Designed miniproteins, single chains, continued (4). Designs and how they scored, part 69

Each design is a single chain, and the fold is of that chain. pLDDT is the mean over its residues in the fold that is shown.

## One batch from the design tools (miniprotein)

Design m14377
Fold by ESMFold2-Fast:
Structure m14377 (fold): chain A 101 residues (1-101)
Amino acid sequence: MEYAERAREAAERAPTPGGRAAAEAFAKAAEYAEKGDSLMASMSAGVGAVAAGSAGVSGDIPEESAREAAYYAGLASNYAERGDTKKAAEYAAKGAEAAAR
C-alpha cells in the first residue's frame, strides 16, 4: 500500500493554501509512519489536524472536511502510538484527502 504517495498526491491537488498545508502535514505523517517513526508520525498528524481546523475556520476547506481530517488525525496518532504504522499511514492519507477537498 502506497499511503504516503496517496497523501502527497492529495497535497499536490489541494485547491487552497490552507488545505495544502494541512494535506502536506498529513503526507509527512504517512511518510514517518511508513518509516516506522511513530513519534514523528503522531506529531505530524497533530499538525495536520491543527492546520485543517484553521483552514476550516478561514473557509479554505469546508468545516465538515476539517472535522473529518481531525478525526483521521486522531486515528493516525492512536495507531502510531500503538506501533501500528500501517494503519497510522492509512489514516494519515485519509486525513490528507479530507483536507484537499
Scores: mean pLDDT 86

Design m14378
Fold by ESMFold2-Fast:
Structure m14378 (fold): chain A 74 residues (1-74)
Amino acid sequence: RREKLEFIDRQLRRYAEELEKRLTELDKTSSEEELLDALVELLRELARTEEEREAVRLYEEILREELARKKAAE
């Protein structure tokens, strides 16, 4: 788990500022699922290497697992 998160952080860290700007525009989205889908789509647009695309795929998996856990537990 931690190794996957470290990999994701390394590959996507350089896009953090652009992600922050786009997420601010999405603050009006009330649905966590819609926000997650928009975030993943943005990351896929920003990803240029195969490693970055793999990092986005792993990040999407983690985010969807976390969302499912929140729905099931709370």
Scores: mean pLDDT 69

Design m14379
Fold by ESMFold2-Fast:
Structure m14379 (fold): chain A 66 residues (1-66)
Amino acid sequence: MAAAHAEALENGRRARRLQEEGNELAKKEGKGGDEELTAEVKELAAKMSDEAAEELEEELREELEE
């Protein structure tokens, strides 16, 4: 129980960090239009499993860096 909770918390934090960095980079590059996409990712990360949330963050980060 505690281990699963800690793992979910860690993955949630990583997802938020990547999301915040991506959002800051988007603002810096003038791509602020992805604000709603950022909100959707945040909501999905909170509702989905840690594995799915991590995959979603990786995919978004890849799209944003292109």
Scores: mean pLDDT 60

Design m14380
Fold by ESMFold2-Fast:
Structure m14380 (fold): chain A 101 residues (1-101)
Amino acid sequence: KPPLLTIEELEQLRARVPEMSKEEGIEAAKRLIDSLRYFLEKHGDELPESLRAELETLIDGAEFVLKQAEEGKISYEEFKRRLQALLDRAIEVLKRYEELK
């Protein structure tokens, strides 16, 4: 199965973040990163340069937050807040891409 998350799946994931355990949040962050990397691999050449750069920055930010959480360098509450912001940004990027179709 492709690692690609739909906008609906991202919105469902975002809604669940407040109730997530650390393990669930880390899994969610990994799924988000895998989904965004897959999207960039398949559609990167089709994206406007500004949207591609924004997507690359989002992936880097998500990987940084995941590393901080896995290393115990941020609180679970701080991790959840950052994960929600990353999911909101991912939804926005994918919605802008859909508008280009």
Scores: mean pLDDT 86

Design m14381
Fold by ESMFold2-Fast:
Structure m14381 (fold): chain A 60 residues (1-60)
Amino acid sequence: DLSALELLERATEYAKQQGLMDEPARLTPAGLAAAQRALGRESVTVGELLDYMIARERAA
């Protein structure tokens, strides 16, 4: 699915630009804090943050 790949690439680039994620696809401390606030959970993965960002991109 090219559309899903394009959204994933865009979300990954945004996360990197905001300092929320490092090159090896790990959350930075700032990214972890932001994801916990956005998702309302203490346990958050990179995939969950990217899914949240993709959902916001689709809504915009």
Scores: mean pLDDT 70

Design m14382
Fold by ESMFold2-Fast:
Structure m14382 (fold): chain A 81 residues (1-81)
Amino acid sequence: MKAGLGVVSPDGKASSAVLDETLARRLAERHAQEAKESGKPGAAAVADENGNVLEVRSYNATPEQVQAAIDAAKEAAKKAK
């Protein structure tokens, strides 16, 4: 039930957290929505402890920013094991 959340800010910096899966998914959706409302690029991803990507949300993000969010989510999820 724990999942890794990875988010990428408009400056390309990634951050991550270990959260409950339901909360991680809600925060990923919220991050993408805030990016859309601000008109700035943003990406968020949720991964499980087995390394499966459960959700990806992005707004006007580069492929590199999306991949950074996925990588951050997977690393956070490994700490949840």
Scores: mean pLDDT 81

Design m14383
Fold by ESMFold2-Fast:
Structure m14383 (fold): chain A 68 residues (1-68)
Amino acid sequence: MLEELIEKMEKALEAGDEKAALEYREKLFEETQRYSGVVNPGEEGIEYGVYEIRAAVLMTVNGLAKVP
């Protein structure tokens, strides 16, 4: 579940466990890929939800990997 993985990643970041946070980030990306493939046919509401979750995952991934 994407929501649970996001929460676990945020908790790991708050605890300073960068390794766990990166592993949850990878799992989040994998789950987002899976849901994108499944919901591609035709339901605009479902597709929007997947895109929003994917955007949140990408923002978090970039936040972990990108140095300002």
Scores: mean pLDDT 58

Design m14384
Fold by ESMFold2-Fast:
Structure m14384 (fold): chain A 93 residues (1-93)
Amino acid sequence: MDAVRAASGVLDQLVGRAWGAYGGGKVTSDDLTLAIRTSNRAGLLLDKYYESKPELVRELAQRLQDILDTTDDVVEAIRKVQEAVEEAEKKAK
């Protein structure tokens, strides 16, 4: 539960950054849409695996936090989060 909550907080931060950048004219509506879709995709993965694969969920949560803490560019952060989610989906199967 705590790892899911932490990851959800990080995903909310990503979407918030994307909305702020979009409102400031720094990213496109496609970038914003990708951030929202990536967040939703990650949320579905967390919901599916948090009980059966808690270590995978914790590792993903930490990786998402590290991306948001070390990546200032919103578009690059969106891309790195998308890659992290795709890698986690592959490891989950």
Scores: mean pLDDT 83

Design m14385
Fold by ESMFold2-Fast:
Structure m14385 (fold): chain A 108 residues (1-108)
Amino acid sequence: EEEEFKEAVKNYDKELEEIKKKLGLKSEEEFREWQIARIRENLAKATPEEIEAALASIDEIREEITKVVKKPEEVEELAERLREAIRNRDAEALLEAIERLRELIKEA
């Protein structure tokens, strides 16, 4: 269980680094802006049904993630931040919440 979440985060990080290299982005700031732009486009295209499915998925994995992290209280706060960001189609808030969740899983 713990290893599965850590492996998923590790694979996600590897994909992000490969995308960054392929795009020739030289700074973390440029990569962050690129990610925000992509998330914003995806949120703009998402149907209400896709939004509701994403919210349900956050609730489903919350309990499993809570079992493997050192700070389970932060998982509940992050789940709420993720839900608000998705509902508001706030790409910046969504990226920040994803980044914090990734760090929590790595720290476990």
Scores: mean pLDDT 76

Design m14386
Fold by ESMFold2-Fast:
Structure m14386 (fold): chain A 69 residues (1-69)
Amino acid sequence: SAEKLLEASKLAEKGDIKSLEEMAEKLKKEGDEFTAQAIKNAIQLMKQGKNKQASDMLKTQAQLLKLKA
């Protein structure tokens, strides 16, 4: 969901990879594979020290999901 992506973007700015991994795993179990995959992509950017880029990507994905509602 867009709200979950926005929450994930805040965690990405803080560098909280562990909370993001737990969030992605939970969302995948709930059938939200799109949001889970977006968070996994953000985690890859964060592992490269690109926390701001990860956060910005998640915010963009949230905006795209809002357009489908």
Scores: mean pLDDT 81

Design m14387
Fold by ESMFold2-Fast:
Order: structure tokens, then sequence, then C-alpha cells
Structure m14387 (fold): chain A 59 residues (1-59)
């Protein structure tokens, strides 16, 4: 889907939180995305990247 490509571009640009939020929104909706974004903001960049990649792979 076009959304998957957009999320991959966000990942490539270093927007890990945005990429993870967008991927979560596609599967669980906006409330799930908001919760995931808030959780990821408390984590280091390496963890944010790993989670975003994991979520993208599940799409």
Amino acid sequence: AAQKAAIQNALNNGDYVGAAGAATALQGGPDAAKAEIERLKTLPKAEQKARAEQLLAAL
C-alpha cells in the first residue's frame, strides 16, 4: 500500500516515532497510535528505530 511506502520514507529520514505512529494507526487506529507515540518518546532513538522497523514489517 502507498501508506507502507510513506512509513518507510519516514524511517529512512530518521522520523522513527512518526513512522511507528503511522504504522500503529493503520492497524489499531488513532488512539493506539497516540499511546505508542507517547511510549516511544520516553525511549532512546535505537529503541524507537527498532520498534518502527518491527511495526513496518508487520504491515
Scores: mean pLDDT 80

Design m14388
Fold by ESMFold2-Fast:
Structure m14388 (fold): chain A 72 residues (1-72)
Amino acid sequence: SLEEEREKARKAVELFDEAAKTGDREKLLEGAKLAGIGVDGRFSVKLEAEIALGLARIKLGVLNIALKREAE
């Protein structure tokens, strides 16, 4: 469901934010799997996490709009 996808995106945002602060590769990969976001691997873990965090926030915003429209 869109609600389940939104919860996955929220959890991914938390994981990517932590990975961006700590450089934790495992948290980066866990977040990527949950959000369905690819990790390029060309950059440092912290930079990849910052990129993924931005993408996950965009996805979360889109899901919030979609869920609001379904409730209307």
Scores: mean pLDDT 84

Design m14389
Fold by ESMFold2-Fast:
Structure m14389 (fold): chain A 70 residues (1-70)
Amino acid sequence: SLEELAKEAMRKIQELVRDYKRDLAEGAAPEVNSEKLEKIVRLQMALGKAVEAGDSKALEATIKEADKLK
């Protein structure tokens, strides 16, 4: 369902945010952190737009993109 896809996308993005914060705390290079942050922000925006539009295909695409960043 749309709701389950949205929950899964949100869960995966939240995991990416936690990993990003951990990497920052452990002193990861600023350049690597900047690129990763940009990708996370784009995923958050894509999730919001897909939920607002009720677009299941966009949610599936967001989930796949999040999986590539893990």
Scores: mean pLDDT 81

Design m14390
Fold by ESMFold2-Fast:
Structure m14390 (fold): chain A 82 residues (1-82)
Amino acid sequence: SGTVTITSSSGATGSGTATALDATTFAVTGKLTTDLPAGPQTWTFTVTINGVTYTSAAPLSETNTSTVPAGTPFSTVLRMTA
């Protein structure tokens, strides 16, 4: 297992834990550390496991109609590149 940090195009952040499923696929869970503003967002994920840093292979896009508060949990499975 390792750590995950997420950053939105608006500057919102989150952090949590990552578990490797295979060489390029990771299960990540965590919480937002800041409020996420309304509007379109693009997320990037950074995972560090055993001193190796991985970045999301493709950014995730979403649009929120209202702010999402800090502390909101997230969970997903991502394809990553070292």
Scores: mean pLDDT 79

Design m14391
Fold by ESMFold2-Fast:
Structure m14391 (fold): chain A 83 residues (1-83)
Amino acid sequence: ASAARKFLELLQKEYEEIKETAEEAKKKGEESGDEELVKMAEETLKKAEQALHLATYESDSPDIKQKWEEALELYKKLKEKAK
């Protein structure tokens, strides 16, 4: 119970950072015509939202950690590409 709640709180905090970065990267990609950057930003946000949805509504799902790790890997690549 306590561990699951703390994990959800950490995901929510990290999601806010991912969302801000993805929205900025998407805007930058749209303004510059970088379709790859736009797609990467959208995919990063989608994966993070899927993990958060599972953690919020299906807290016992074995897929939460995997989906979140996938989102973090995309987020790292997005930060590198957006610079």
Scores: mean pLDDT 79

Design m14392
Fold by ESMFold2-Fast:
Structure m14392 (fold): chain A 74 residues (1-74)
Amino acid sequence: SAEDDARLAAILEEALAVAEREGPEAGLRVFVDLLVREFGWPQERADELLAWALRDPEGVMADLRATLASLRAE
């Protein structure tokens, strides 16, 4: 929904701001934490996503930037 897209965009903006300031690993940890807090993700699912993303943190952050750009284009 538009409301879910707006919430995801806000989460992505916060995670990307942290990544720019503190590095991609810090941004990914904030992103995953916000998925738990704001979208109600189970902690186990969040932990699995983080473990996967930390194998290529810069590549995953690039995908998150592209997702935010796509959400903002609408």
Scores: mean pLDDT 85

Design m14393
Fold by ESMFold2-Fast:
Structure m14393 (fold): chain A 60 residues (1-60)
Amino acid sequence: AKLEVVVPEEAREGIKRLVESMGGKAEDTENGLLVEVPEQYANTLIANVEGVGGEAKVID
């Protein structure tokens, strides 16, 4: 699954490491991250992003 995520600056590294631990990839954007994770982890990633005050949008 591909997601566009917006997170506070202090949460970016934590979310990037979480994505990598799921076997995914994270790329920095001007507003946050573009991430790709296995479908089974998409909901867990969304919950973690929302838990740090961020927003996640599924794009694929």
Scores: mean pLDDT 81

Design m14394
Fold by ESMFold2-Fast:
Structure m14394 (fold): chain A 107 residues (1-107)
Amino acid sequence: MKEKLKEIVDKVKELSTDPELQELFDNAKEIIDTGDLETAVESVLNALLTAARHAIKNGDIEKAEEILKLLREVYELFGDLLSPETRAEYERQIKALEEELKKLKAQ
């Protein structure tokens, strides 16, 4: 489980060259090692949400699509480890970003 989360963080780290996002990804990897599994999942979801928002803001459609695929993968594989309230909040944020990407692709 933690190995899969690290693999996903490494993939998104390769997709983004922004120094602030690199620091965010490194912090997420540390939380994966030191935190419990629920905290690890939340750290990765938060890092991916931030990266997806950054890509959408910059109009980078290809990068945003790849990050959202990774975000959805984490949510589908590990979302059941989160409380129902926390899981619903992440679903809301993911759907909002998917709709923003859809609008961006329509431009």
Scores: mean pLDDT 83

Design m14395
Fold by ESMFold2-Fast:
Structure m14395 (fold): chain A 92 residues (1-92)
Amino acid sequence: MKKAEELLKKAEEEARKGRAEKALELIKEAIREVKEDEEAFKEALPRILKIYDLIEEKDPEFAKENTPRLVGEILRAVGEIVDKWIKEGKLP
C-alpha cells in the first residue's frame, strides 16, 4: 500500500504539471501494485479517480481520449480480484 500511495502522489504531481501521459503511467503502476489486494485497491481507487479529474482539468482532450485506457486498467484489476474470489470460494 505505501508504494501505491507514493506512486499516486507522484501521479498527482505530474498531473498538476500538465504531464498527463506521465500521470497516467504512474496510475497504471499503482493499479498493478494493488491489483491482487482488494483492500489496497479499494483504498487506491478514489485517489486514482481524483487524480484523473485533475488530468481532465489540465488536459481535457487527453482525459477524454484516454478514459478507455484508465477504465481498461481498472477492469483488469477488478477481474483479477474476482478471479481470486472465485478460487477462494468467496462468491456464492
Scores: mean pLDDT 80

Design m14396
Fold by ESMFold2-Fast:
Structure m14396 (fold): chain A 97 residues (1-97)
Amino acid sequence: MAKVLGAGATAHPESNVIGAGVVTDAPAEDIESAKVFVNGKELEVLSFGAAQAADGRGVVTVTAKGSPEDVGKPVRIEVTLKNGEKAVADAGPVVAT
């Protein structure tokens, strides 16, 4: 199962979107999807990308439909690999930008 090496989430006060990022030890080619949960509620994913870092780590970027009131709420990110395994990241509270 892939390990989470780092995670974070931000919201713009004037937008209804949350940007979330996860760094994993899995290569980007093995990453299928990601889900974002704020205070235990699944958000609609608007965009998803996985990019390969120079050292072989997968960097996941997700934009999800949220609200400015989600600032300060706990964020959980689930990354699903192509083999069906999941890596779960606690991204901490949503930070205003």
Scores: mean pLDDT 77

Design m14397
Fold by ESMFold2-Fast:
Formats: sequence, C-alpha cells, structure tokens
Structure m14397 (fold): chain A 98 residues (1-98)
Amino acid sequence: ALEAEIEAELAANHDPETVERLREARERARGLSEEEMLELARRAGRLAGELAGRDPEAMARQLEEEMAEVLRNSDEPEVLYAVAHVMLATEKLEEAKK
C-alpha cells in the first residue's frame, strides 16, 4: 500500500522528526481541497526540477498527474499521506536551495 511504502521510506532515512512531521501534515491535508492538493504537487515538482537542473515544467506536470491518479484510484487516507509527503518534500527542497 502507498501508506506502507511511505512509512518504509521514512524509516530508511532514520529521521524520527520527519515521521512526526508527516503525521501532522496528514492532519492538515484533511482541510485541503482537491485543487489545492494538485497545486502542491505541481509546486513540489517545479522545485525538484529546478534543484536537479532538469525541466521544472515537465517535473511539475509529472507530479500533478501522479497526484491526480492517486485522487482517482486511492482511498482518502492514502491520498492524505501522499499530500503530506509532498508537503515535507517541498520543505526539504526549499531548504536544499539555501
């Protein structure tokens, strides 16, 4: 399941603070609309593309499509976990640019 895969990835990083932040972000994701979730995915993709020296627009489109597929094919708890992961990834990408 997507949730289990996300938790396994965080455990591999050995960052307990990241796990706690993910759970808090998941609660905040409950208040977001579908459009806001797609916007977050697009923003995260653009940042990832910029940091990697790749096409930011292409990366933004890829993450938006992945989020749209999750919204169509996944249960709400899995959607919230995906959004929470995108939120944390966005914060880390912004920090990496400093």
Scores: mean pLDDT 73

Design m14398
Fold by ESMFold2-Fast:
Structure m14398 (fold): chain A 87 residues (1-87)
Amino acid sequence: MSLEQRFGEIVGDLVEALRDFPALAAEVLRLASEFVENKDNKEVQIKQLEGLIAIAEEGIRRTTDPAKRARLRESRRRLEELVEELR
């Protein structure tokens, strides 16, 4: 699976898990758009991924739903793997 396909799946999972927090979901989509627009700038893409990790961590802190929390933890782990791949 391509990096772009994996990224798209992670973003979808983040938005769904953050459904109860529309401001966080909107910020995910903004950072995801900036990641895609900066495909030729690895350092910018890494910064957007770090931003998405921070949003996932905020979602983990705020959510009371154990299923959504588990999804956010998995999304954070997958984002951390993408950061390592782009280094």
Scores: mean pLDDT 87

Design m14399
Fold by ESMFold2-Fast:
Order: structure tokens, then sequence, then C-alpha cells
Structure m14399 (fold): chain A 55 residues (1-55)
């Protein structure tokens, strides 16, 4: 669903953007993927669309 897609895309972007390497470490440490999966589907879809538009 949208939350799972957002979590997967965030993981990919954090791995691919070298300036975000420190953030990637914190994301892994706090399992932000799990937190993202708790978002309502409509909000997750909106965040995903906005990030894909600007990244």
Amino acid sequence: GPAEELAARLREWLARLPELAPVARLVAQHDITRETLRLPPELAAEILAELERVL
C-alpha cells in the first residue's frame, strides 16, 4: 500500500543521496520504516507524491 511504498522509497533515497548519509544511519537506528507504515494510507500517498515530485 502507499505506506509500504513510501517506506521503500525513503530507504532508496537515503541510500542514494550522499548528503543524507548521517540521516540514513538515524533512520536505520530508529526503524523509521516501521513508523512510516503506521501513517494513514491517504497521508502516506500524499507524502510519497510530493517527495517524488521534488526528488
Scores: mean pLDDT 66

Design m14400
Fold by ESMFold2-Fast:
Structure m14400 (fold): chain A 62 residues (1-62)
Amino acid sequence: ATGTVTEVPETAVTGEEAAAITGLPAEDVLAVVKIDDNTALIGLARTKELVLAKVGETVVAS
C-alpha cells in the first residue's frame, strides 16, 4: 500500500530498554516512542493504554 509518511518516530524502543525508561517490567510495556526531547509515548500491554510520560520519569499505571 502507498501512503504519505509525514512523521516518523526517531526511536521506537521495546523490551529491556523500554522497561528501563518506564520503570515497568518489559512484558508490561509494548513500546516506547520518543515524541520530543523530553516526552515519550508509552504503550502498556496490561492496560492496553497509551501514556505520555517525561523521558526518565517513572510511569504509574492505574
Scores: mean pLDDT 59

Design m14401
Fold by ESMFold2-Fast:
Structure m14401 (fold): chain A 113 residues (1-113)
Amino acid sequence: SMAEERLKALEELLKKFAEEVERKGAGKLKEFEIFEEDGKRYVKLVLENTSTGEEFTIKVSEDFEFEVEGPSNATIRADPNLRAIEEELGRFFGEVARLYEAEQARRAAEAAA
C-alpha cells in the first residue's frame, strides 16, 4: 500500500539520521521500533548522546505527525555532540519535508485524474 511505502521511506530516513549521528561519534542507537497505536503506524528511534548519556526520542507517524523528546532543561550546554545531533535532525526534517511535498503532489495528481 502507499501507506506502507511511506512508512518504509520514513524508516529509511530515520535510520540514515541515526547512522550519521553514530558516524560522527555524537550518539548511539538505543532503540528502534515500528508499532501501531490508535490505528496509526509509527516509527520510533531512541538515541543516546555519548557525552551526556541523555536520550533523544523521535517518533513519526505514517501521517507525518512528529514527536521529538530530548533533554528537558533550559541549561544551554555547549556540547559538540548535541550540536551534531541537532544538525543531523535538521537534515532529517528537511528530507521528511520533501517526502511530504511528494505525497501532496501525488494526492493532487490523483484528484486531477
Scores: mean pLDDT 77

Design m14402
Fold by ESMFold2-Fast:
Structure m14402 (fold): chain A 55 residues (1-55)
Amino acid sequence: MPSIEQIREAIESLFSSALANGLTPEQAKAIVRAFVEKHVPEELREEALELVEEF
């Protein structure tokens, strides 16, 4: 099971990668939110979504 630290790193990496590929911050957030909904366990999903909103 991934830790919240691993989830934070994945979120930051995906967001940075999306921005580096020319996506807007809103598009990058949408991609990261989709990642969280699909891949993050339900018990950590709320916290992971709050991390996305910090960007």
Scores: mean pLDDT 79

Design m14403
Fold by ESMFold2-Fast:
Structure m14403 (fold): chain A 87 residues (1-87)
Amino acid sequence: SSIEEQAKQLADEFLKEVEKIMKEFKEGKITPEEAIKRIKELLEKTQKELDELRKKASPEDARFIDAMRGTLEGIAEEAIKELEKAG
C-alpha cells in the first residue's frame, strides 16, 4: 500500500541519518552526548510522522506501522547504549 511504502521510506531515512550520526561520532566530529541528543530527536520526529500515517492507515497497515515503530525504537536504543558506553 501507499502507506506501507511511506512508512518504509521513513524507516530508510531514519536508518541513513542514524548511520551518519554514528559515522560523525566515530570520526570524532561530535561528542557521545551530542550523538545521543540527535538520535533521540530523530526518533521523536520519525515517531510523529509514523503516527500521522497511522491515522490514515487500514488495520493491517496500522499493525505494520506499530511493528516498524518498535524496530526503530530498538535500533535507537542499541545505538544510544553504544554511545553511553563510550562516554
Scores: mean pLDDT 89

Design m14404
Fold by ESMFold2-Fast:
Structure m14404 (fold): chain A 72 residues (1-72)
Amino acid sequence: SKYDEYLNKMRELAEKIREAKEKGDFEAYQKALQELYSVYTEMLNDAIKEGNVDLAREISAEFERLLAEAEK
């Protein structure tokens, strides 16, 4: 589904954030972080537009989990 594609993209971007942080590549880190927020915002807006509150909560929880894990 479209949401599965977005989730996979967020996971890929979280890995890029982790890699960039490990390498000290600030430019790559900022780019990946901005892309992650962009994908998250698009998914969340789609869920809200559809009136699917449960999906919106699930998306937010997964985003926060991935971001926290990438920043470790």
Scores: mean pLDDT 82

Design m14405
Fold by ESMFold2-Fast:
Structure m14405 (fold): chain A 95 residues (1-95)
Amino acid sequence: SVLDELKKLIEEALSQLSDEEKQQLKDLLDRYESMGLSPVEIALSLINQLITLLRQKGDFDLAERLQKLQDELNNSPDFESIGKELYNYMRDLIL
């Protein structure tokens, strides 16, 4: 499923991050929650930040794969439910 594939790529992306980059994601998560963004909006924003970090590190293959799955998610009839589950999954991994 798109959800299972996104979870795998997100976990792989997070494993490549330095402690400083992980702290940046924690700070962004806190900021987005404080702004009252929805779980889906937070999940998409964090995925976009992961794509940006991967591109900066030169991991264009993983960034492209993650981008493709995000595009598939945006066109999914289950977009809202998948986005909420991704938010919970990423929150647990980041915090």
Scores: mean pLDDT 86

Design m14406
Fold by ESMFold2-Fast:
Structure m14406 (fold): chain A 87 residues (1-87)
Amino acid sequence: SKREELEAEMDRLIDEYVEEFKKNPPKSKEEWLKKFIEYARRLVDKVEELAKKYGFSKEEIDDMIGRALQRLAARFNELKKELEKKK
């Protein structure tokens, strides 16, 4: 389904963002926040663009954006814990 395609694309983008983050980990809390916000904005923009192309309603787009942000936050929280264990 179009929803499954969008969810797969969200997971792919989040994986790419996590790998890029791992290659150049931020040095400060402020840099973590800045990079997270930049990735969140890119994810939201891409999810909204694809959902609009698939003909989803505003409520459905808002739901998908919420899910994308939750998945991104969960992955970045796990990444933070993983990086702290290597210290």
Scores: mean pLDDT 81

Design m14407
Fold by ESMFold2-Fast:
Structure m14407 (fold): chain A 85 residues (1-85)
Amino acid sequence: MGKVTIEVTFKDGEVAEGFAEGAASGLGDSPEGISAKYEADKKTGKAKVEIEFKTGEAAKAAGEGARDGLENDENAESYKVEVEV
């Protein structure tokens, strides 16, 4: 099993909500996904997504994808991605 925690602050609070909902929904459709939960605050632009995977490999892949996406996102003021295996 593996777990990914994504914390990000966006310049636009609407982007924060869309990101959190999209990440949780996308992983609900994954065969390796066990659970997903998210929190978003439009006023601060903060989003947090926690996802549990059946395998550490799936968790690592998801964490790498999240880092790559957020690193290339001009709307992301700050981000932190943690992977636990």
Scores: mean pLDDT 78

Design m14408
Fold by ESMFold2-Fast:
Structure m14408 (fold): chain A 66 residues (1-66)
Amino acid sequence: SMAVEEAAEMGRRAARSVKANAEAQGRPLPDPERVGEAVGESMRAHGYSDEAVEAAKEAAVEEMLK
């Protein structure tokens, strides 16, 4: 569904932002699962469905591992 696809893209963008910030600061990457949790909490706070939240979390974790 479009909502799930949009949520996954939001998760990837959030993770890329986290990675770029860590790289710019010369710091180690945060725990991928913690990044996924933070993305999921933000999505839930904005009224996204459980399916969209899970898609965003999974996409963020995958992006952190690349």
Scores: mean pLDDT 86

Design m14409
Fold by ESMFold2-Fast:
Structure m14409 (fold): chain A 103 residues (1-103)
Amino acid sequence: GEEAIRAGEEAKKAGEEAGPSSGKGAESALRGTRAAVEAGGGEEAVRAGKEGSENAKESALYGKKNGASGQAGAAVSGIGGGLTAGLAGGPEAVKAAGEAGAG
């Protein structure tokens, strides 16, 4: 659980540095990861949250460096958070986090 939350916090930081939209997407990913961990999500939920957060961080850094306004980072963050929350909380959580990340 802790590694997934840490990855989510790093993604949030990277997203915030890339831009406001990316920061909000990364925050959604962190929120989804925390919710899944707190709900007692299994190893798959923790792994998905960690991987999604790491991908969100890389996308935010890529967007910042290459001038893509961090939009890719925001979208990936939302999807990652949605997957994590969905594995623990159900399909509505996946949809909500994905939509939030997409903007």
Scores: mean pLDDT 54

Design m14410
Fold by ESMFold2-Fast:
Structure m14410 (fold): chain A 61 residues (1-61)
Amino acid sequence: AREEALQELTATFKKGQEMDPDEMLELVTRKADELARRYGPEIQPLADGAKQGAQDIKTYK
Protein backbone atom coordinates (compact mmCIF):
# COMPACT_ATOMS: atom_id res chain seq x y z
CA ALA A 1 0.00 0.00 0.00
CA ARG A 2 2.60 2.58 1.05
CA GLU A 3 5.09 1.53 -1.65
CA GLU A 4 2.39 1.52 -4.32
CA ALA A 5 1.12 4.96 -3.30
CA LEU A 6 4.68 6.32 -3.32
CA GLN A 7 5.27 4.92 -6.82
CA GLU A 8 2.06 6.49 -8.13
CA LEU A 9 2.95 9.85 -6.56
CA THR A 10 6.45 9.67 -8.07
CA ALA A 11 5.04 8.92 -11.53
CA THR A 12 2.57 11.79 -11.15
CA PHE A 13 5.41 14.17 -10.24
CA LYS A 14 7.43 13.08 -13.28
CA LYS A 15 4.44 13.67 -15.56
CA GLY A 16 3.68 17.01 -13.89
CA GLN A 17 7.23 18.32 -14.33
CA GLU A 18 6.46 18.69 -18.06
CA MET A 19 3.38 20.83 -17.31
CA ASP A 20 2.87 24.37 -16.09
CA PRO A 21 3.53 24.57 -12.32
CA ASP A 22 -0.14 25.37 -11.60
CA GLU A 23 -1.35 22.35 -13.57
CA MET A 24 1.23 20.14 -11.89
CA LEU A 25 0.15 21.30 -8.43
CA GLU A 26 -3.50 20.50 -9.22
CA LEU A 27 -2.60 17.08 -10.65
CA VAL A 28 -0.43 16.12 -7.66
CA THR A 29 -2.99 17.44 -5.15
CA ARG A 30 -5.82 15.41 -6.71
CA LYS A 31 -3.71 12.25 -6.87
CA ALA A 32 -2.44 12.62 -3.29
CA ASP A 33 -5.95 13.16 -1.89
CA GLU A 34 -7.30 10.20 -3.87
CA LEU A 35 -4.54 7.90 -2.61
CA ALA A 36 -4.98 9.05 1.00
CA ARG A 37 -8.71 8.28 0.85
CA ARG A 38 -8.13 4.93 -0.85
CA TYR A 39 -5.36 3.62 1.43
CA GLY A 40 -6.21 5.48 4.64
CA PRO A 41 -4.20 7.16 7.42
CA GLU A 42 -0.82 5.51 6.77
CA ILE A 43 -0.69 7.24 3.37
CA GLN A 44 -1.64 10.67 4.75
CA PRO A 45 1.98 11.74 5.52
CA LEU A 46 3.06 10.75 1.99
CA ALA A 47 0.09 12.60 0.49
CA ASP A 48 0.85 15.72 2.54
CA GLY A 49 4.52 15.50 1.59
CA ALA A 50 3.70 15.22 -2.10
CA LYS A 51 1.41 18.26 -1.97
CA GLN A 52 4.10 20.27 -0.16
CA GLY A 53 6.68 19.21 -2.75
CA ALA A 54 4.43 20.34 -5.58
CA GLN A 55 3.81 23.69 -3.88
CA ASP A 56 7.55 24.16 -3.36
CA ILE A 57 8.23 23.53 -7.05
CA LYS A 58 5.55 26.07 -8.00
CA THR A 59 6.94 28.65 -5.55
CA TYR A 60 10.50 28.24 -6.80
CA LYS A 61 9.48 28.55 -10.46
Scores: mean pLDDT 76

Design m14411
Fold by ESMFold2-Fast:
Structure m14411 (fold): chain A 86 residues (1-86)
Amino acid sequence: ALAALEAEAAAAIARAQSEGATNEDIIAAVEALVKAEALKAKEAGREEEMKELLRRQAEEVRAATDLPAEVREAMAAALERAVEEL
């Protein structure tokens, strides 16, 4: 399961870094990466530390005025969903 999520995250990141990458590609890469990292933390017994980190990152992302609003909200939502799923 984790190896499959890591492979999915790597593929999504590669798409986000490719020529012609869209905001949707970037959002998908962040969602895949957050999901893989949350599962790693859960398997390592660091759920509480990861929940706190993800909550802080979500607040930071929402405050980042240099990011497009669509990307900012999608990233924050992915981080908050990972907290709920941990």
Scores: mean pLDDT 76

